Designed miniproteins, single chains, continued (3). Designs and how they scored, part 19

Each design is a single chain, and the fold is of that chain. pLDDT is the mean over its residues in the fold that is shown.

## One batch from the design tools (miniprotein)

Design m8635
Fold by ESMFold2-Fast:
Structure m8635 (fold): chain A 84 residues (1-84)
Amino acid sequence: SEEFKKRIEKLKETYEKSLEAMKKRNVPDDILKKNKELFEQYLKMLELKEKGESVIDAMIKVSKNPETQESLKKLKEEIEKRKK
């Protein structure tokens, strides 16, 4: 939706301003990189949810940890078994 696109743009603008403030305060590059990766994962999750994916499906796709992905897949299977 157009409303969703505007929301994502505003989030990106807010993050860019925050990133500039952190750089001016000499926050270490490794911390900035990790912070950016977390923000990018958050945006990807929001985009997947907007495309009609469930919260659990979005979390599975965004997660980089295989153990976490497997646990979420098992949780999804349990939820689906209880849907009539």
Scores: mean pLDDT 75

Design m8636
Fold by ESMFold2-Fast:
Structure m8636 (fold): chain A 108 residues (1-108)
Amino acid sequence: SSQLQQLVQLQEEIIRKLQELITLITKDHASEEEVKAKIEEAKELYRQAKSLSDPQLQKFYDSQIESLDEALDAYKQGDYVKAEMLLGAILTHNSIQLLLLKKELQEL
C-alpha cells in the first residue's frame, strides 16, 4: 500500500476517535480522566499520520493536536460548551482533510 492509502486509513481512525470523544463529553458522567485518555488516543493517531505527511500536512496535524489540548483545558475548567464547540470544529476540519486525501488517492 502507498503512504497515501495509509494516511487515508489513519484519517478515518482519527475521525472515529473524534466522534467517540464528542459522544463522551456530551455525557453528564464523563470524567476528566476518560476525556484525557480519549484525547491521547487521538493524538497518537495524529503523530502516526504526521510521520507519513509532507510539511504542509504536518503543520495541519500539529494545529489539530494543539486544538485538542485547548479542548481538554476547556473541559478541565468546566467550560463544556467551549470544549464541545472546539471538538466540533476539529471534527469538521478533519472531515474536510479526509475528502482531500481521498481525492488525491483517486487522481493517482
Scores: mean pLDDT 88

Design m8637
Fold by ESMFold2-Fast:
Structure m8637 (fold): chain A 61 residues (1-61)
Amino acid sequence: SEELATQALIELLNTPPEQKAAKAVELKGQLGADAAAQIAAVADKLNLPQAVKEQIVALFS
């Protein structure tokens, strides 16, 4: 859901760099198979810079 994806993105953005990969694995389990697409859509709605969006989406791919 958009709400879950938004919460996941915010949580990941607030996670220290050393823990981001582990947090992304946890969040993939919560969001399901289309996690990367869900996070990308929410990043666009929040108007994140393209470079930041690409880095975050890569964690879910």
Scores: mean pLDDT 81

Design m8638
Fold by ESMFold2-Fast:
Structure m8638 (fold): chain A 66 residues (1-66)
Amino acid sequence: ATFTAAQREFLRTRAGLSLDHLQKLEAAGVDVNTLMTQSNVELAKSLDIPSDLLTRAGTAAHLLSQ
């Protein structure tokens, strides 16, 4: 898995990602660094995840890296 159990729970609680969203991200090889650096619009289109949720996930990923 590209996320630890603690990272999955943090993304779920802080960004509002569902288990389905997390599975799509992990299947695509997306990790915490990818969430911080990649275009949220492009990830949303490729993974069928709302761009608003990916924006929140990017913010949550920055909090995990500080």
Scores: mean pLDDT 81

Design m8639
Fold by ESMFold2-Fast:
Structure m8639 (fold): chain A 93 residues (1-93)
Amino acid sequence: SEKEKLLRAIALELRGIGLLIELEKALEKGDREGALELARELVEIAKKLAELGFTERAINLLEQGLEVALKYNNEEVAALFREALKELREKYG
C-alpha cells in the first residue's frame, strides 16, 4: 500500500532526525566511537528510505549528517556520509 510506505517513511525520517540530534551531542562531547555508531545507524535509515522510493528524503538526511560532521571537524564520520551519498545517488538517483 502507498499509504503504508508513506507511514514507514515518516517513521524512518523521524528516527533519522532523532539520530542526528544524538550524533551532534556525541560529536560535541568528543565521543568518537558513539558518533561512528550513530552515523552508521543514520546511513542504514537513509538506505531504507531510498529502498522505499523516498530517495530525496534519504539524501537530505545524509547531507544533514555530513554538515554536522564537518561542523565538528570529524573527517571519519564525514567520509561515511560522503560514501553513503555517492552510493544512493548512483543506485537511486
Scores: mean pLDDT 90

Design m8640
Fold by ESMFold2-Fast:
Structure m8640 (fold): chain A 95 residues (1-95)
Amino acid sequence: SWEEARRKVGEILGEMNELAVKDKEKFLKEFPKLRQEILDVLRPYLSDEQLAEIDKLFDEMEKKLKEAKTPEEIRQVFEEFSRKFDAILRAAEAA
């Protein structure tokens, strides 16, 4: 269900945030797998255009995380991603 997909995605994003704050290098190594898992969970519920938009948000998040130097900057990157990501999911729910 969409509700189960949203819950699972939220759990993965929470784990990603915690890992990135604790060990950014380990997170960056695991990120390609984690981002793909999120896209795979959402694939049955979103259009190809919406999935591509999320994939671009992940590219931007990775770039910003590589530049982030403090735990606070890492959290800010995830907060910006979450805001934009939630907007895409909310738009999908309205359609």
Scores: mean pLDDT 86

Design m8641
Fold by ESMFold2-Fast:
Structure m8641 (fold): chain A 73 residues (1-73)
Amino acid sequence: SVFNEDPEIKEKMAEVIAKMSEEQKEKMEAAMKGLEEQIERLKETDPELAEDLEEILKKNEELIEMAEKIKKE
């Protein structure tokens, strides 16, 4: 994915997340938790898709961590 390979795009997305309201951020975190639960279910039926989704989840976690650093500056 382009968003996962380009560090400038990743940083810009982190800035967008940093500008989100706390309510919007909580909804995003809840959606990521839902994705984790979906990945667990997919491990039994489609392990290849589960692995791909785990990579997406990991990159989204990195974006949230980067956004938190931006907010603290």
Scores: mean pLDDT 73

Design m8642
Fold by ESMFold2-Fast:
Structure m8642 (fold): chain A 87 residues (1-87)
Amino acid sequence: SMHDQIDALERQALARIVEAIRAGDDAAVVATAVELVRGLYALGMSPEEIRAVAEGLARWVLSLTGDAALAERVLAAMEAEIARLEA
């Protein structure tokens, strides 16, 4: 189902982000978050729903890392990708 595909996509993205954080690879954290936006959009998620996911993911990254600059970069990159896909 679409719900199962969304869940699988989110779980894979979160696992990749954890590994990127452990590696100190901020660029990979941001890139994975942007790829998640594209995947959710392809599965038919609305821009409003994807924006809620972006806000949640940025808060989660902040919680794991204590790095407000990284969390802001994640949010900004995801919002930029949402805007690009709406154009």
Scores: mean pLDDT 90

Design m8643
Fold by ESMFold2-Fast:
Structure m8643 (fold): chain A 100 residues (1-100)
Amino acid sequence: MLTLGEILSLTREQRVERARQLLDEAENILKKYEKDKSEETFKELKSVIGDLRAVLEALAADEGVPLPKELHSINIDSLEDAKKALEVAREWLRERFGVE
């Protein structure tokens, strides 16, 4: 789990790379959850999405722009919510930072 202090110590380029890594990690956990449907896997997914959100908030603050509303809440209550959050995060990173 990333602390705010750890995120703030990263350069802009390192925050972008960390967000990309967390997004890929969350997508892999999502695929695992689709197969196993376990409470433990879903809890892990929520934790990684929370870390991703924290990094994206720091990037949004640096840009002076609001984070998309879908990423303001860490309340991922369903598989569909998790998929939507990850889709929005990937598109926002692509549009703002050229992340594929």
Scores: mean pLDDT 77

Design m8644
Fold by ESMFold2-Fast:
Parts: structure tokens; sequence; C-alpha cells
Structure m8644 (fold): chain A 76 residues (1-76)
């Protein structure tokens, strides 16, 4: 497991209050709501020092999409 994946799984687990969080699971299917999704986005932005525009908020609905998004940002 990559360090990025490990950190993301921890953040999703903390926001949702559940574990394990499957890598390809939908955030809303795990009991998330709009408020938690907004919280999740802010925690990810702070942890990785990246900016996720509100228009791309849907990216944080699952760990796999968020992982690819952040990996791309960190490699640029």
Amino acid sequence: MSPLEKKLRKIYSEVLGVEPVPFDADFFSLGGDGGKLKELKKKIEKEFNVEIPVSEESVVRNISKTYEYIKKKLEE
C-alpha cells in the first residue's frame, strides 16, 4: 500500500466513522452526506496541500479517484 493510499484511507475512515473503507466504494454508499463530503474535501486539501475546486468536489466521492487526482497534482 502506498503512503498516499494509507493517508487517504485514514482520512475517509475518520470522516465516515467506519472501517475498513473499500478503495472503490462510493462515499454516499458508506453513509456519507453533503456535509461530510465538504469536510472530507477540506481535510484532503489541508493534508496534501492541494486545491480541489468546488466543481471537482465529486472526485472525493471515492478513494481511488481521489488517489489518482492527488497523485497527478503531487507529480506536477
Scores: mean pLDDT 78

Design m8645
Fold by ESMFold2-Fast:
Structure m8645 (fold): chain A 61 residues (1-61)
Amino acid sequence: QSQIQALQQQAQQALQQAEAYLEAMSAATDKEKILEYSEKAAQATLQYEQLRQQAQQLQQQ
């Protein structure tokens, strides 16, 4: 249970980072920064999905 809660907390942090990068990307006018934020948002989103999957797997054990 505590492991599931820790993974959920980490997933929430990754989601917040992804949202922050997406918002920065939307506000950016520099093509290089738009691409950089886009890539970082994608990575944070993948981390969120992986952490969510790990939490679900622990719940189903």
Scores: mean pLDDT 82

Design m8646
Fold by ESMFold2-Fast:
Structure m8646 (fold): chain A 60 residues (1-60)
Amino acid sequence: SAAQVEAVRTLQARAGLPVDGVVDAEAARAIKLFQGRHGLKIDGVADDATVAAIAGLRPP
């Protein structure tokens, strides 16, 4: 979905990766690290819970 693509792009930008919205190995690793920090299932998939949590992020 568009929301999943936006969430992946947000996480790529925060991780210093190319912002293309595509889940490669580096993007999947960034997703897993985020999921671990937020008590979500660590599977590297931008599911609805992961997307909602990323959308709730505020920059420092």
Scores: mean pLDDT 75

Design m8647
Fold by ESMFold2-Fast:
Structure m8647 (fold): chain A 92 residues (1-92)
Amino acid sequence: SIEEEFEQLLKEIEELAKEIRKLVDELEPYDPRLASIYLSTVTVILSEAHYERSLFPKMSEEEQREALKRLREDLETLNEIKEDARRKLREI
């Protein structure tokens, strides 16, 4: 169902956010500015995803499909941040 897909994407976002926070902690002593930017982005994405979850049961089907699209785009953004943070740590 659309509801199950939303919960699965949210779970993936939460797990990826945990991974990125660990990478940010490792990056902070070497690049505190970039670490701060990544942490802020992750925090905003996670906060917005939880807010959308609270609204999801009240959304129309069209609004729910748009919410799923936003979660997928956010998941892609978080994956890009994770890979960039890993790359930066390898360059140290």
Scores: mean pLDDT 90

Design m8648
Fold by ESMFold2-Fast:
Structure m8648 (fold): chain A 55 residues (1-55)
Amino acid sequence: MKVRVVKDYTAKSSLEITIKEGEEGTVLLELGPYAVVEMEDGRVGIVPKEVIEEI
């Protein structure tokens, strides 16, 4: 599933990634209120679903 970042998010743990509004990626796995995302630059990590939007 392709997604776009709608709100800046700063990683709070080593399992999370820092993302900026306007970046795009793909959801690999959904984990309740979180998602594992692969960003277009190759970074993979956990982000809250509230900061991404399906496109």
Scores: mean pLDDT 84

Design m8649
Fold by ESMFold2-Fast:
Structure m8649 (fold): chain A 68 residues (1-68)
Amino acid sequence: HMSEEELLEEAKRIADFIIDTALKLGLSPEQILEILRTTLEAFPDLTDEQIEEVLKWAEKKIEERLKA
């Protein structure tokens, strides 16, 4: 059984990998967020609230990467 914190950390780790890969492929922020939403929705135990939390975190990360 994965704790809520462990589940969120796993989701963020996967999101980080997807963001890094997708940015290298030249995908837009909108395309990356769509891929992330679909991926996170495939997690059996993530609530809608937790998905939105990870997506907000990912959006900020994408913005930071684009400014670098």
Scores: mean pLDDT 81

Design m8650
Fold by ESMFold2-Fast:
Structure m8650 (fold): chain A 82 residues (1-82)
Amino acid sequence: RAPTGEELAAGIVDVLRAVAATLPAEREAAEAAIAQLRALDMSTPEGLEQAIAILEELAAQSTDPAVRELLEALVAELRRLL
């Protein structure tokens, strides 16, 4: 069963909330990304493309290799849905 746009948004937000809770250096950037993602309609291709751009920007700003790997994996998963 393919996830819905709402399920995708909820899953990504939960991951970013965990990053913000466990990595204080990433908190501000993760919270900003959550706010941007919550404004998107991920049931549309345009919303998915914007979500990918937000996650790629967050990955580029991250200094933690594990966070970058996690965000890159999320981007790859979202690209499969386009």
Scores: mean pLDDT 80

Design m8651
Fold by ESMFold2-Fast:
Structure m8651 (fold): chain A 90 residues (1-90)
Amino acid sequence: SLSVQLYTAAAQALIAEAQALLDAYLARFGRDTPATALLRQSIALLQESIRLLTDPSLGPDAPFRGLQLFQQGQALFAQGRALLEEMLAA
């Protein structure tokens, strides 16, 4: 459906942004923090969201679980990004 395509595209975009932030942070500081842990968890949830949204073998309830994981992944991304922005502003 169009909704599945939109959420899948949004999840892929968030994964790419989270990975870019992780790479930039680790290149600069060389260490993990609570912020990088949140971004890694966000990536994992968003990857599982894509799987649940796009795999028809997982049954009719899988897209609903996929949407829930998308929302959780998006929230963790926002939290992780905010913590990184706070560190960079200090």
Scores: mean pLDDT 86

Design m8652
Fold by ESMFold2-Fast:
Structure m8652 (fold): chain A 89 residues (1-89)
Amino acid sequence: MELSEWDPEQEVTVTPEVKALLAKVGITRDTVTIDELYRAFLELLAKEKLFDPEDPDIVDLSGTELARLVGKDRVTLEELFETLYSRIL
């Protein structure tokens, strides 16, 4: 699914795995909007310093729980969010 097709106001019920990740950025609700989810993951990526310093569209998930959820150590932001949204919707 393409990111451009997602409604930022759409509410989603997060899986227990995603809920545990969101708790790291202070979100403890079972239901969040796509916009809240997107911003929360961007905050998590920034806090964990997972952005590639040479290319901010690339994230290195090596050794993180996100790598286990996505199944890849290195992905683009678009691939990351497409994979996460496909697992929670």
Scores: mean pLDDT 73

Design m8653
Fold by ESMFold2-Fast:
Structure m8653 (fold): chain A 77 residues (1-77)
Amino acid sequence: DARAFIDEMVALAAEMERQGVPLSVIEEKLREMLAKFAGISVETLKEIEEKLRAGEEVELPEKYVALLQAMSQLAQE
């Protein structure tokens, strides 16, 4: 599921880029998709990102953790 979601995000981003959609719009769309997949709001996702960047402890949704693990595995390849 997480891998299939990543594949869908990558395919959608590539298609939007081919159509000349601005990068800022693509980034917001991908963030909306990620928040929906994790079952949280975009605002909550932004708060989690900010806390993680600051080195603060934050409890992540299970689906969000699974997605981060899948993304990390892809980055190692």
Scores: mean pLDDT 76

Design m8654
Fold by ESMFold2-Fast:
Structure m8654 (fold): chain A 80 residues (1-80)
Amino acid sequence: AVDENLEKARKHIELAREYIAQGDLSGAVEHIKEAQEYLDKAREETATLSGDEQKKAEAEIRKLEEELKAVLAELAKLIE
């Protein structure tokens, strides 16, 4: 389900931030990859929805994509 993939994406974004805070680059990268995979699955499932359900899912995907961009920016600062 889209909701399950969105929740898993969110969890991996949170874990990536925790690993960045610890200076663990490998841990951060693995969870960033997992978040991207779950967001991709959510996009695929969202294409099967219609109306308000699709609109809600698209909005949440965009929000999580912005959060993932922020995590990637944090990671980039760590490897400078």
Scores: mean pLDDT 84

Design m8655
Fold by ESMFold2-Fast:
Structure m8655 (fold): chain A 91 residues (1-91)
Amino acid sequence: VEELKEEVEKAAAEGDKAGQELAALYRASTDEAVKAALEAALREAAEVVATGGREALALEEEGRVEEALRVLKRAVEEALRILKAAIEAAK
């Protein structure tokens, strides 16, 4: 359980870094299509985290803490993939 918590925290830290990089690219871009794609990726990543967070809370309420942490980790990792893909496409 503690190792899963650490993995979630590491993924969240990487997400924060990716979010900062995406925000920098958004500010630097003069292409409206690129800005729209970056904004869409940010919204999609936020929805993935929100959905995973709700599912994790439901599992936690049932006492399924390890499963809740795995769901949260998966959601954060998926959100990170979305952000990284958008960043690479914008370069």
Scores: mean pLDDT 82

Design m8656
Fold by ESMFold2-Fast:
Structure m8656 (fold): chain A 98 residues (1-98)
Amino acid sequence: REALAQLYLLRAALAAKDEAEAREVARTLGLSDEEIEGLINEDEEKGSRAEEKILAAAKAAMAQIDPAELQALFAELPAARSAAELAERYRRLAEAFA
């Protein structure tokens, strides 16, 4: 759960364009400085590698959580209308998994 909370905090920071928070959380998750900069600057190669690592970690963490709980939480994500609203939803998910 803690790892999944950190992953959603990273997603929230990226959606909010909070580079300082995104760097801090990504370092805690074990991403390299190059992967962090690629993710923040939306670099195609470096950012894709970082996204793949994040997705793999998220899938591993989600495998330990009840599927019905995950479905209920994720049902809100597609309805986000702005980057700010998406960031708020990711923060809510981070709190739910903390």
Scores: mean pLDDT 69

Design m8657
Fold by ESMFold2-Fast:
Structure m8657 (fold): chain A 118 residues (1-118)
Amino acid sequence: SLFTIPLENAEAEAKYFEDAPDKLAVARARAYATLGDRLLSQGKEKEAAEYYAKAVRAYLKANPPQHVVDEMLKLLEKLAEKYPDLAEVWEALADVYERLGDFEKAEEYRKKAKELEP
């Protein structure tokens, strides 16, 4: 379609959906995950982890089912262990625990993220 110009890369696509309303949360999550996959293919594992965390945060706004939330938690726990200095991973963990109703852990992880980004 002449109204559909392909974005040059996954980063441009992710930025394009950044200001989208929450009804496009799944599209925003896919854009971040695609950028993560692209960074991983370039050997940029730590940067990929940051975008996978952003993808989880975006997808949570779409109210995913419990089994998807459980898989997100497993992914984020592995990323936090490997890259404990990534604020975005701790923010994503806080969002997941808030969804699970564990507000004490959510607050703890948000504080940890804030300490990493002054």
Scores: mean pLDDT 77

Design m8658
Fold by ESMFold2-Fast:
Order: C-alpha cells, then sequence, then structure tokens
Structure m8658 (fold): chain A 95 residues (1-95)
C-alpha cells in the first residue's frame, strides 16, 4: 500500500544520508538520523530534507543528496502530501 511505499523510500533516503554523514565523520548528523526512527513518517521526511541542506553545506556528494531527495519526494507523493513535495523541490533547487 501507499504507506509501505512511503516507508521504503524514507528508509532508502536515511541510508544514503547516513552514509554521507559517515563519510564526513559527522557524528551529530549520524545520531540525528538514528533518532528519527521514533518519529512519525511526515516528521522524519521534514527532518531528512533539512539534513540534506546541512550535508550539502558540509561538502557531501551532491549526486547522492539528489538521490536521497528523489526518494523523499516519492515518499511525500505516496503520503498524498503536496506541501512536502514542494519542500523537497525547494531544497533540490537550492543545492
Amino acid sequence: GAMAEAREHIERAKKILYEQAKSLNDEDIMKEIEELDSLPFEEQLVKLTSLVLRLAKKGADIEKLNEALDHLRRAAEYMGREDLVGVVDIVKAII
């Protein structure tokens, strides 16, 4: 169902962003990603999208960040959240 697809896309985005944080030795971002598991999916999506901006400023791989944003956009679409699709599109335009 739609929520299962959204979950899969969020988990794929988390993995990509965690690997980017690890490559930069950013233990604070790694911990923030680990702590997301306790939050509702919409809150996870918003926080992960914000983390993309922080990782971009720290010199993370833009191609990998765009891959994570594509997964977050798909998750927002499956949730029926046009507002969250818009937030992801704004972040993608900034990086």
Scores: mean pLDDT 91

Design m8659
Fold by ESMFold2-Fast:
Structure m8659 (fold): chain A 75 residues (1-75)
Amino acid sequence: EEKVKEVLERIRKLFERVSELLQKATDPALIAELKRIAQELVEAYRELKTDPSKVDEVEKRIRELEQRIAELEAA
């Protein structure tokens, strides 16, 4: 399913962005938030790999995480 591959690739790219932010982060509260987002991305990836039929639910969750990451990048 093409959409599943697209969402998995999006998750990988978001994980890269979080990893980049973690390399630059010095504030303990920001580091904790970024680690939490990374964990949510890992869980979303695992869920979608286990059950591809959940692609729409995972995509919605990923959009929320992507928005949060973008807000942290802009700060």
Scores: mean pLDDT 84

Design m8660
Fold by ESMFold2-Fast:
Structure m8660 (fold): chain A 65 residues (1-65)
Amino acid sequence: GKELADALKAAAETVGGSEAAKKALAELSKGKTDEEILAIAKKLVATGTGDAKKVAEGTIDMLNS
């Protein structure tokens, strides 16, 4: 819901508007529940690099707060 959009936006803002960050946001947006988005974010942290990983880390932090 709304909290998901807020978390994704906050994560993106930590790295700026890079293409990698936008792609990570698109991937995370496929999840519609907190658990689903958390699973996607954890996968991005484990396999991603740079801005994509940064966005995923921010998303996990927001969901755990």
Scores: mean pLDDT 71

Design m8661
Fold by ESMFold2-Fast:
Structure m8661 (fold): chain A 112 residues (1-112)
Amino acid sequence: MQQALQLLDQLVRAIRAGDRARARQLAQQLAQLLQQITDPQQLIQLLSELTRRITRLILESEDPAVVEMAVEAAEIVFNSVLATETDPEVRLEAEIQLGIILIAYGVHKASL
């Protein structure tokens, strides 16, 4: 949905701005919106876009606070989706995507 992509754009901007409270709020709003998506392929595409943008934030940022907010935002969204999702394909993709984010975080930490 275009609304989910718009929330994701706002979330990325809030994280880049260091606005932790707004980033958390936007992550929760995005999670709620994603929980309303009934099309598995659409949900997988949106989770992949989130993963791409969060991974970029983690790998490109020199600010530890931005990296921590990016990981926190991803955990809010993915944990919320995994808590309510029953489709095995969507669940597997969500677990893989969260794994990619955590690997990016590990790479960032190893580069310090």
Scores: mean pLDDT 85

Design m8662
Fold by ESMFold2-Fast:
Structure m8662 (fold): chain A 98 residues (1-98)
Amino acid sequence: KKEEIRQLYRLIGAAAIGVQLYYDGTPLEEIEKVEQELLNDPSLAEKIGREIAEDEKKYEEFKKKVREVGKREGIEELAEKIIETVDEYIKKIKELKK
């Protein structure tokens, strides 16, 4: 259960990092490099995911950036699916914490 919570934080953090890189207009080559770094050390994703799951302001900032990327790239439906998925992960973490 504790490892399941950590895995959910890593998934939230990976999504947040990906969205931030797209939001900043990061070149695809640099995005691929960051993906490799996260695969080698998931602790950064875990930290960011925890911050988003536990801080309402950071979660609202995340949702705003996801929606802005969705509008810019013409993928608003996918953006809402990403938000829905992260919200489900946060709910699951709360359930696992009791």
Scores: mean pLDDT 81

Design m8663
Fold by ESMFold2-Fast:
Structure m8663 (fold): chain A 87 residues (1-87)
Amino acid sequence: MLTDEEKKILSDFLSLYLGGLTTDVAREKRKKAEELLTKLGEKYLKENNLPLTDENEDQFVSYVEKQLGITLPDSIKELIRKAFRKA
C-alpha cells in the first residue's frame, strides 16, 4: 500500500508531466517519482515472491493505477515499466 507521502510524490509528478513543464522543479520531481517507482517495484516483487517478468511488470503497473485511483496514460505506464525493470 502506498503511503500518503508516496502518493503525493507521484501525483505532483503527474500534474507537472501533463502540463508539459521542463523546469528544474519538474525534472527533480520526475527523478524522485522514477526512483520511488523502482523502490516500489523491488518491494512488490519481494513481498509477493515474484520473478521479474513482463507479466509481473504489467501487474505492477495495474497495482500503481489502483493505488493512485486513476487510469494512467500509456506514456506514464511505459515510464513505470522502465522504472520497474531497474528493480
Scores: mean pLDDT 75

Design m8664
Fold by ESMFold2-Fast:
Structure m8664 (fold): chain A 63 residues (1-63)
Amino acid sequence: ELDREEAERYFEEGLKYAAEGRFDEAVEALNKAERIAEANGDFEMLFRVSVELLRLAVDIVFP
């Protein structure tokens, strides 16, 4: 069963990896959170993941 808590765990993991400069792992975790949120129709989590992916992309391109 895919649920909100699982998506939140991956989202938090992605934020942690991004803060550590581990960008490949951060993107992987955020993508996992996105897939779970989409399966559950959790548009709030989808929005949060999208914002973090955009921020991460900016941090990679414009450090």
Scores: mean pLDDT 80

Design m8665
Fold by ESMFold2-Fast:
Parts: C-alpha cells; structure tokens; sequence
Structure m8665 (fold): chain A 89 residues (1-89)
C-alpha cells in the first residue's frame, strides 16, 4: 500500500530523530561543548536530508497516508533548518 521508498525514507528520518535526541540529551546533562555543538550541527544536517528525502518520496505517491507522512516530514525539515540557523556563528 505505502510505497517502499516512502517507508525506507520514514525509517531513515526516525533514525536521525533518535540521533538528534541523544545528542540534545547529552548536552542537557553535561553542558554544551564545541565538540557536541559540531556533532549536533551534523545531526541536524542529517535530519534535514532525511526529511527532504521523505518529502520527495511522498510527492511521487498518490497514496493518502504517504502524503500525510510527507506533510509531517516537511514540518521536520523546516524545524531542522531553523535549528541549523540557530547554530550559525
């Protein structure tokens, strides 16, 4: 029903969401270091890329559930881009 490409992109986005949450948790517990800030930037970049892939895959599909997943991915893409701008020096 849902295209394989959409499901694969959803899994990738989920993995990157976990990676971001882990780094944010480490920063909250231990404080922000330059190394953790750079790692967080890398993870936001990966999250943005994964979200963009899901948006593109969903746009190629006529499946209503895939379209909803694409809407959520678009929100996550915008969020990740905002976070990256906040990290600019």
Amino acid sequence: MIPKEVLEAEVELGVEEIAVAVIESIIKRNGETEELREKLREEYEELAEAAEKLVEAAEKSDNPEAKKMGEIARERLEWAREKLEELEE
Scores: mean pLDDT 84

Design m8666
Fold by ESMFold2-Fast:
Structure m8666 (fold): chain A 80 residues (1-80)
Amino acid sequence: SKEELRAEMAQRMREGLARIKELIDNKDYEGAEKAARELAQEMAKAVRDITGNEYEVEVEMYMNSVTGKPAAMVVFRAKP
């Protein structure tokens, strides 16, 4: 069902972001960038399978002002 696909997508996103965070904490920036690209591709496929629509998906790195450490987020942009 679409509900099961959404739940799986949410779980994989949480796991992917946790992995990226672990790589950043270990100063493995090359591994973090690779994991970010893989997560973006996986999320693009998942959202297409769920919605039938194409999204541009990026994993963006930002500085977390509370922790003072780099963090990652998944950004979805609808294609025109």
Scores: mean pLDDT 84

Design m8667
Fold by ESMFold2-Fast:
Structure m8667 (fold): chain A 83 residues (1-83)
Amino acid sequence: PSFSSSSTLEENLAAVEKAVATAKEQGRASVQVETETEDDARQLAEHALALAREAGMEAHVQVTGTTVNALFRSPALVAEELA
């Protein structure tokens, strides 16, 4: 499943949270968000990584200007080898 948002920081945060929750349920989810500033994009990327870590998900996050692309994956298939 793939999500996208190009709204306020609050709505972008909600989209990221939904993607992480979906990755927990389905093993994988991605989200692409457009922020108002590059600083917001970096903050959102850091928040996405923190949420993924807290949820036990693997995260790959790419920031390009004001655009954040995040992929969340469950390590469930290789739970024995996490590091």
Scores: mean pLDDT 75

Design m8668
Fold by ESMFold2-Fast:
Structure m8668 (fold): chain A 78 residues (1-78)
Amino acid sequence: SGAEIQAYLDQIVQRDRDVNRVSQSTIDRLVARIQALAAQLSPSEIKALLADAIRNDHGLDTLASRMAQRVAARRAAG
């Protein structure tokens, strides 16, 4: 569900802000990038990437990079 996706994203955002001390401007930029990339992926792909990021303690930057790779793979496949 969209609520589950949002809850996972919020958890990663809170960690980057509160634990990793990433600036709010960087968080805002990365969230916007993630949202733009997510628009090109299925809900199941988004959930899998978010769940993987949480399991492996990845921040927003790593999540954005992995999402970008998935989008690029889809475009390359036609």
Scores: mean pLDDT 84

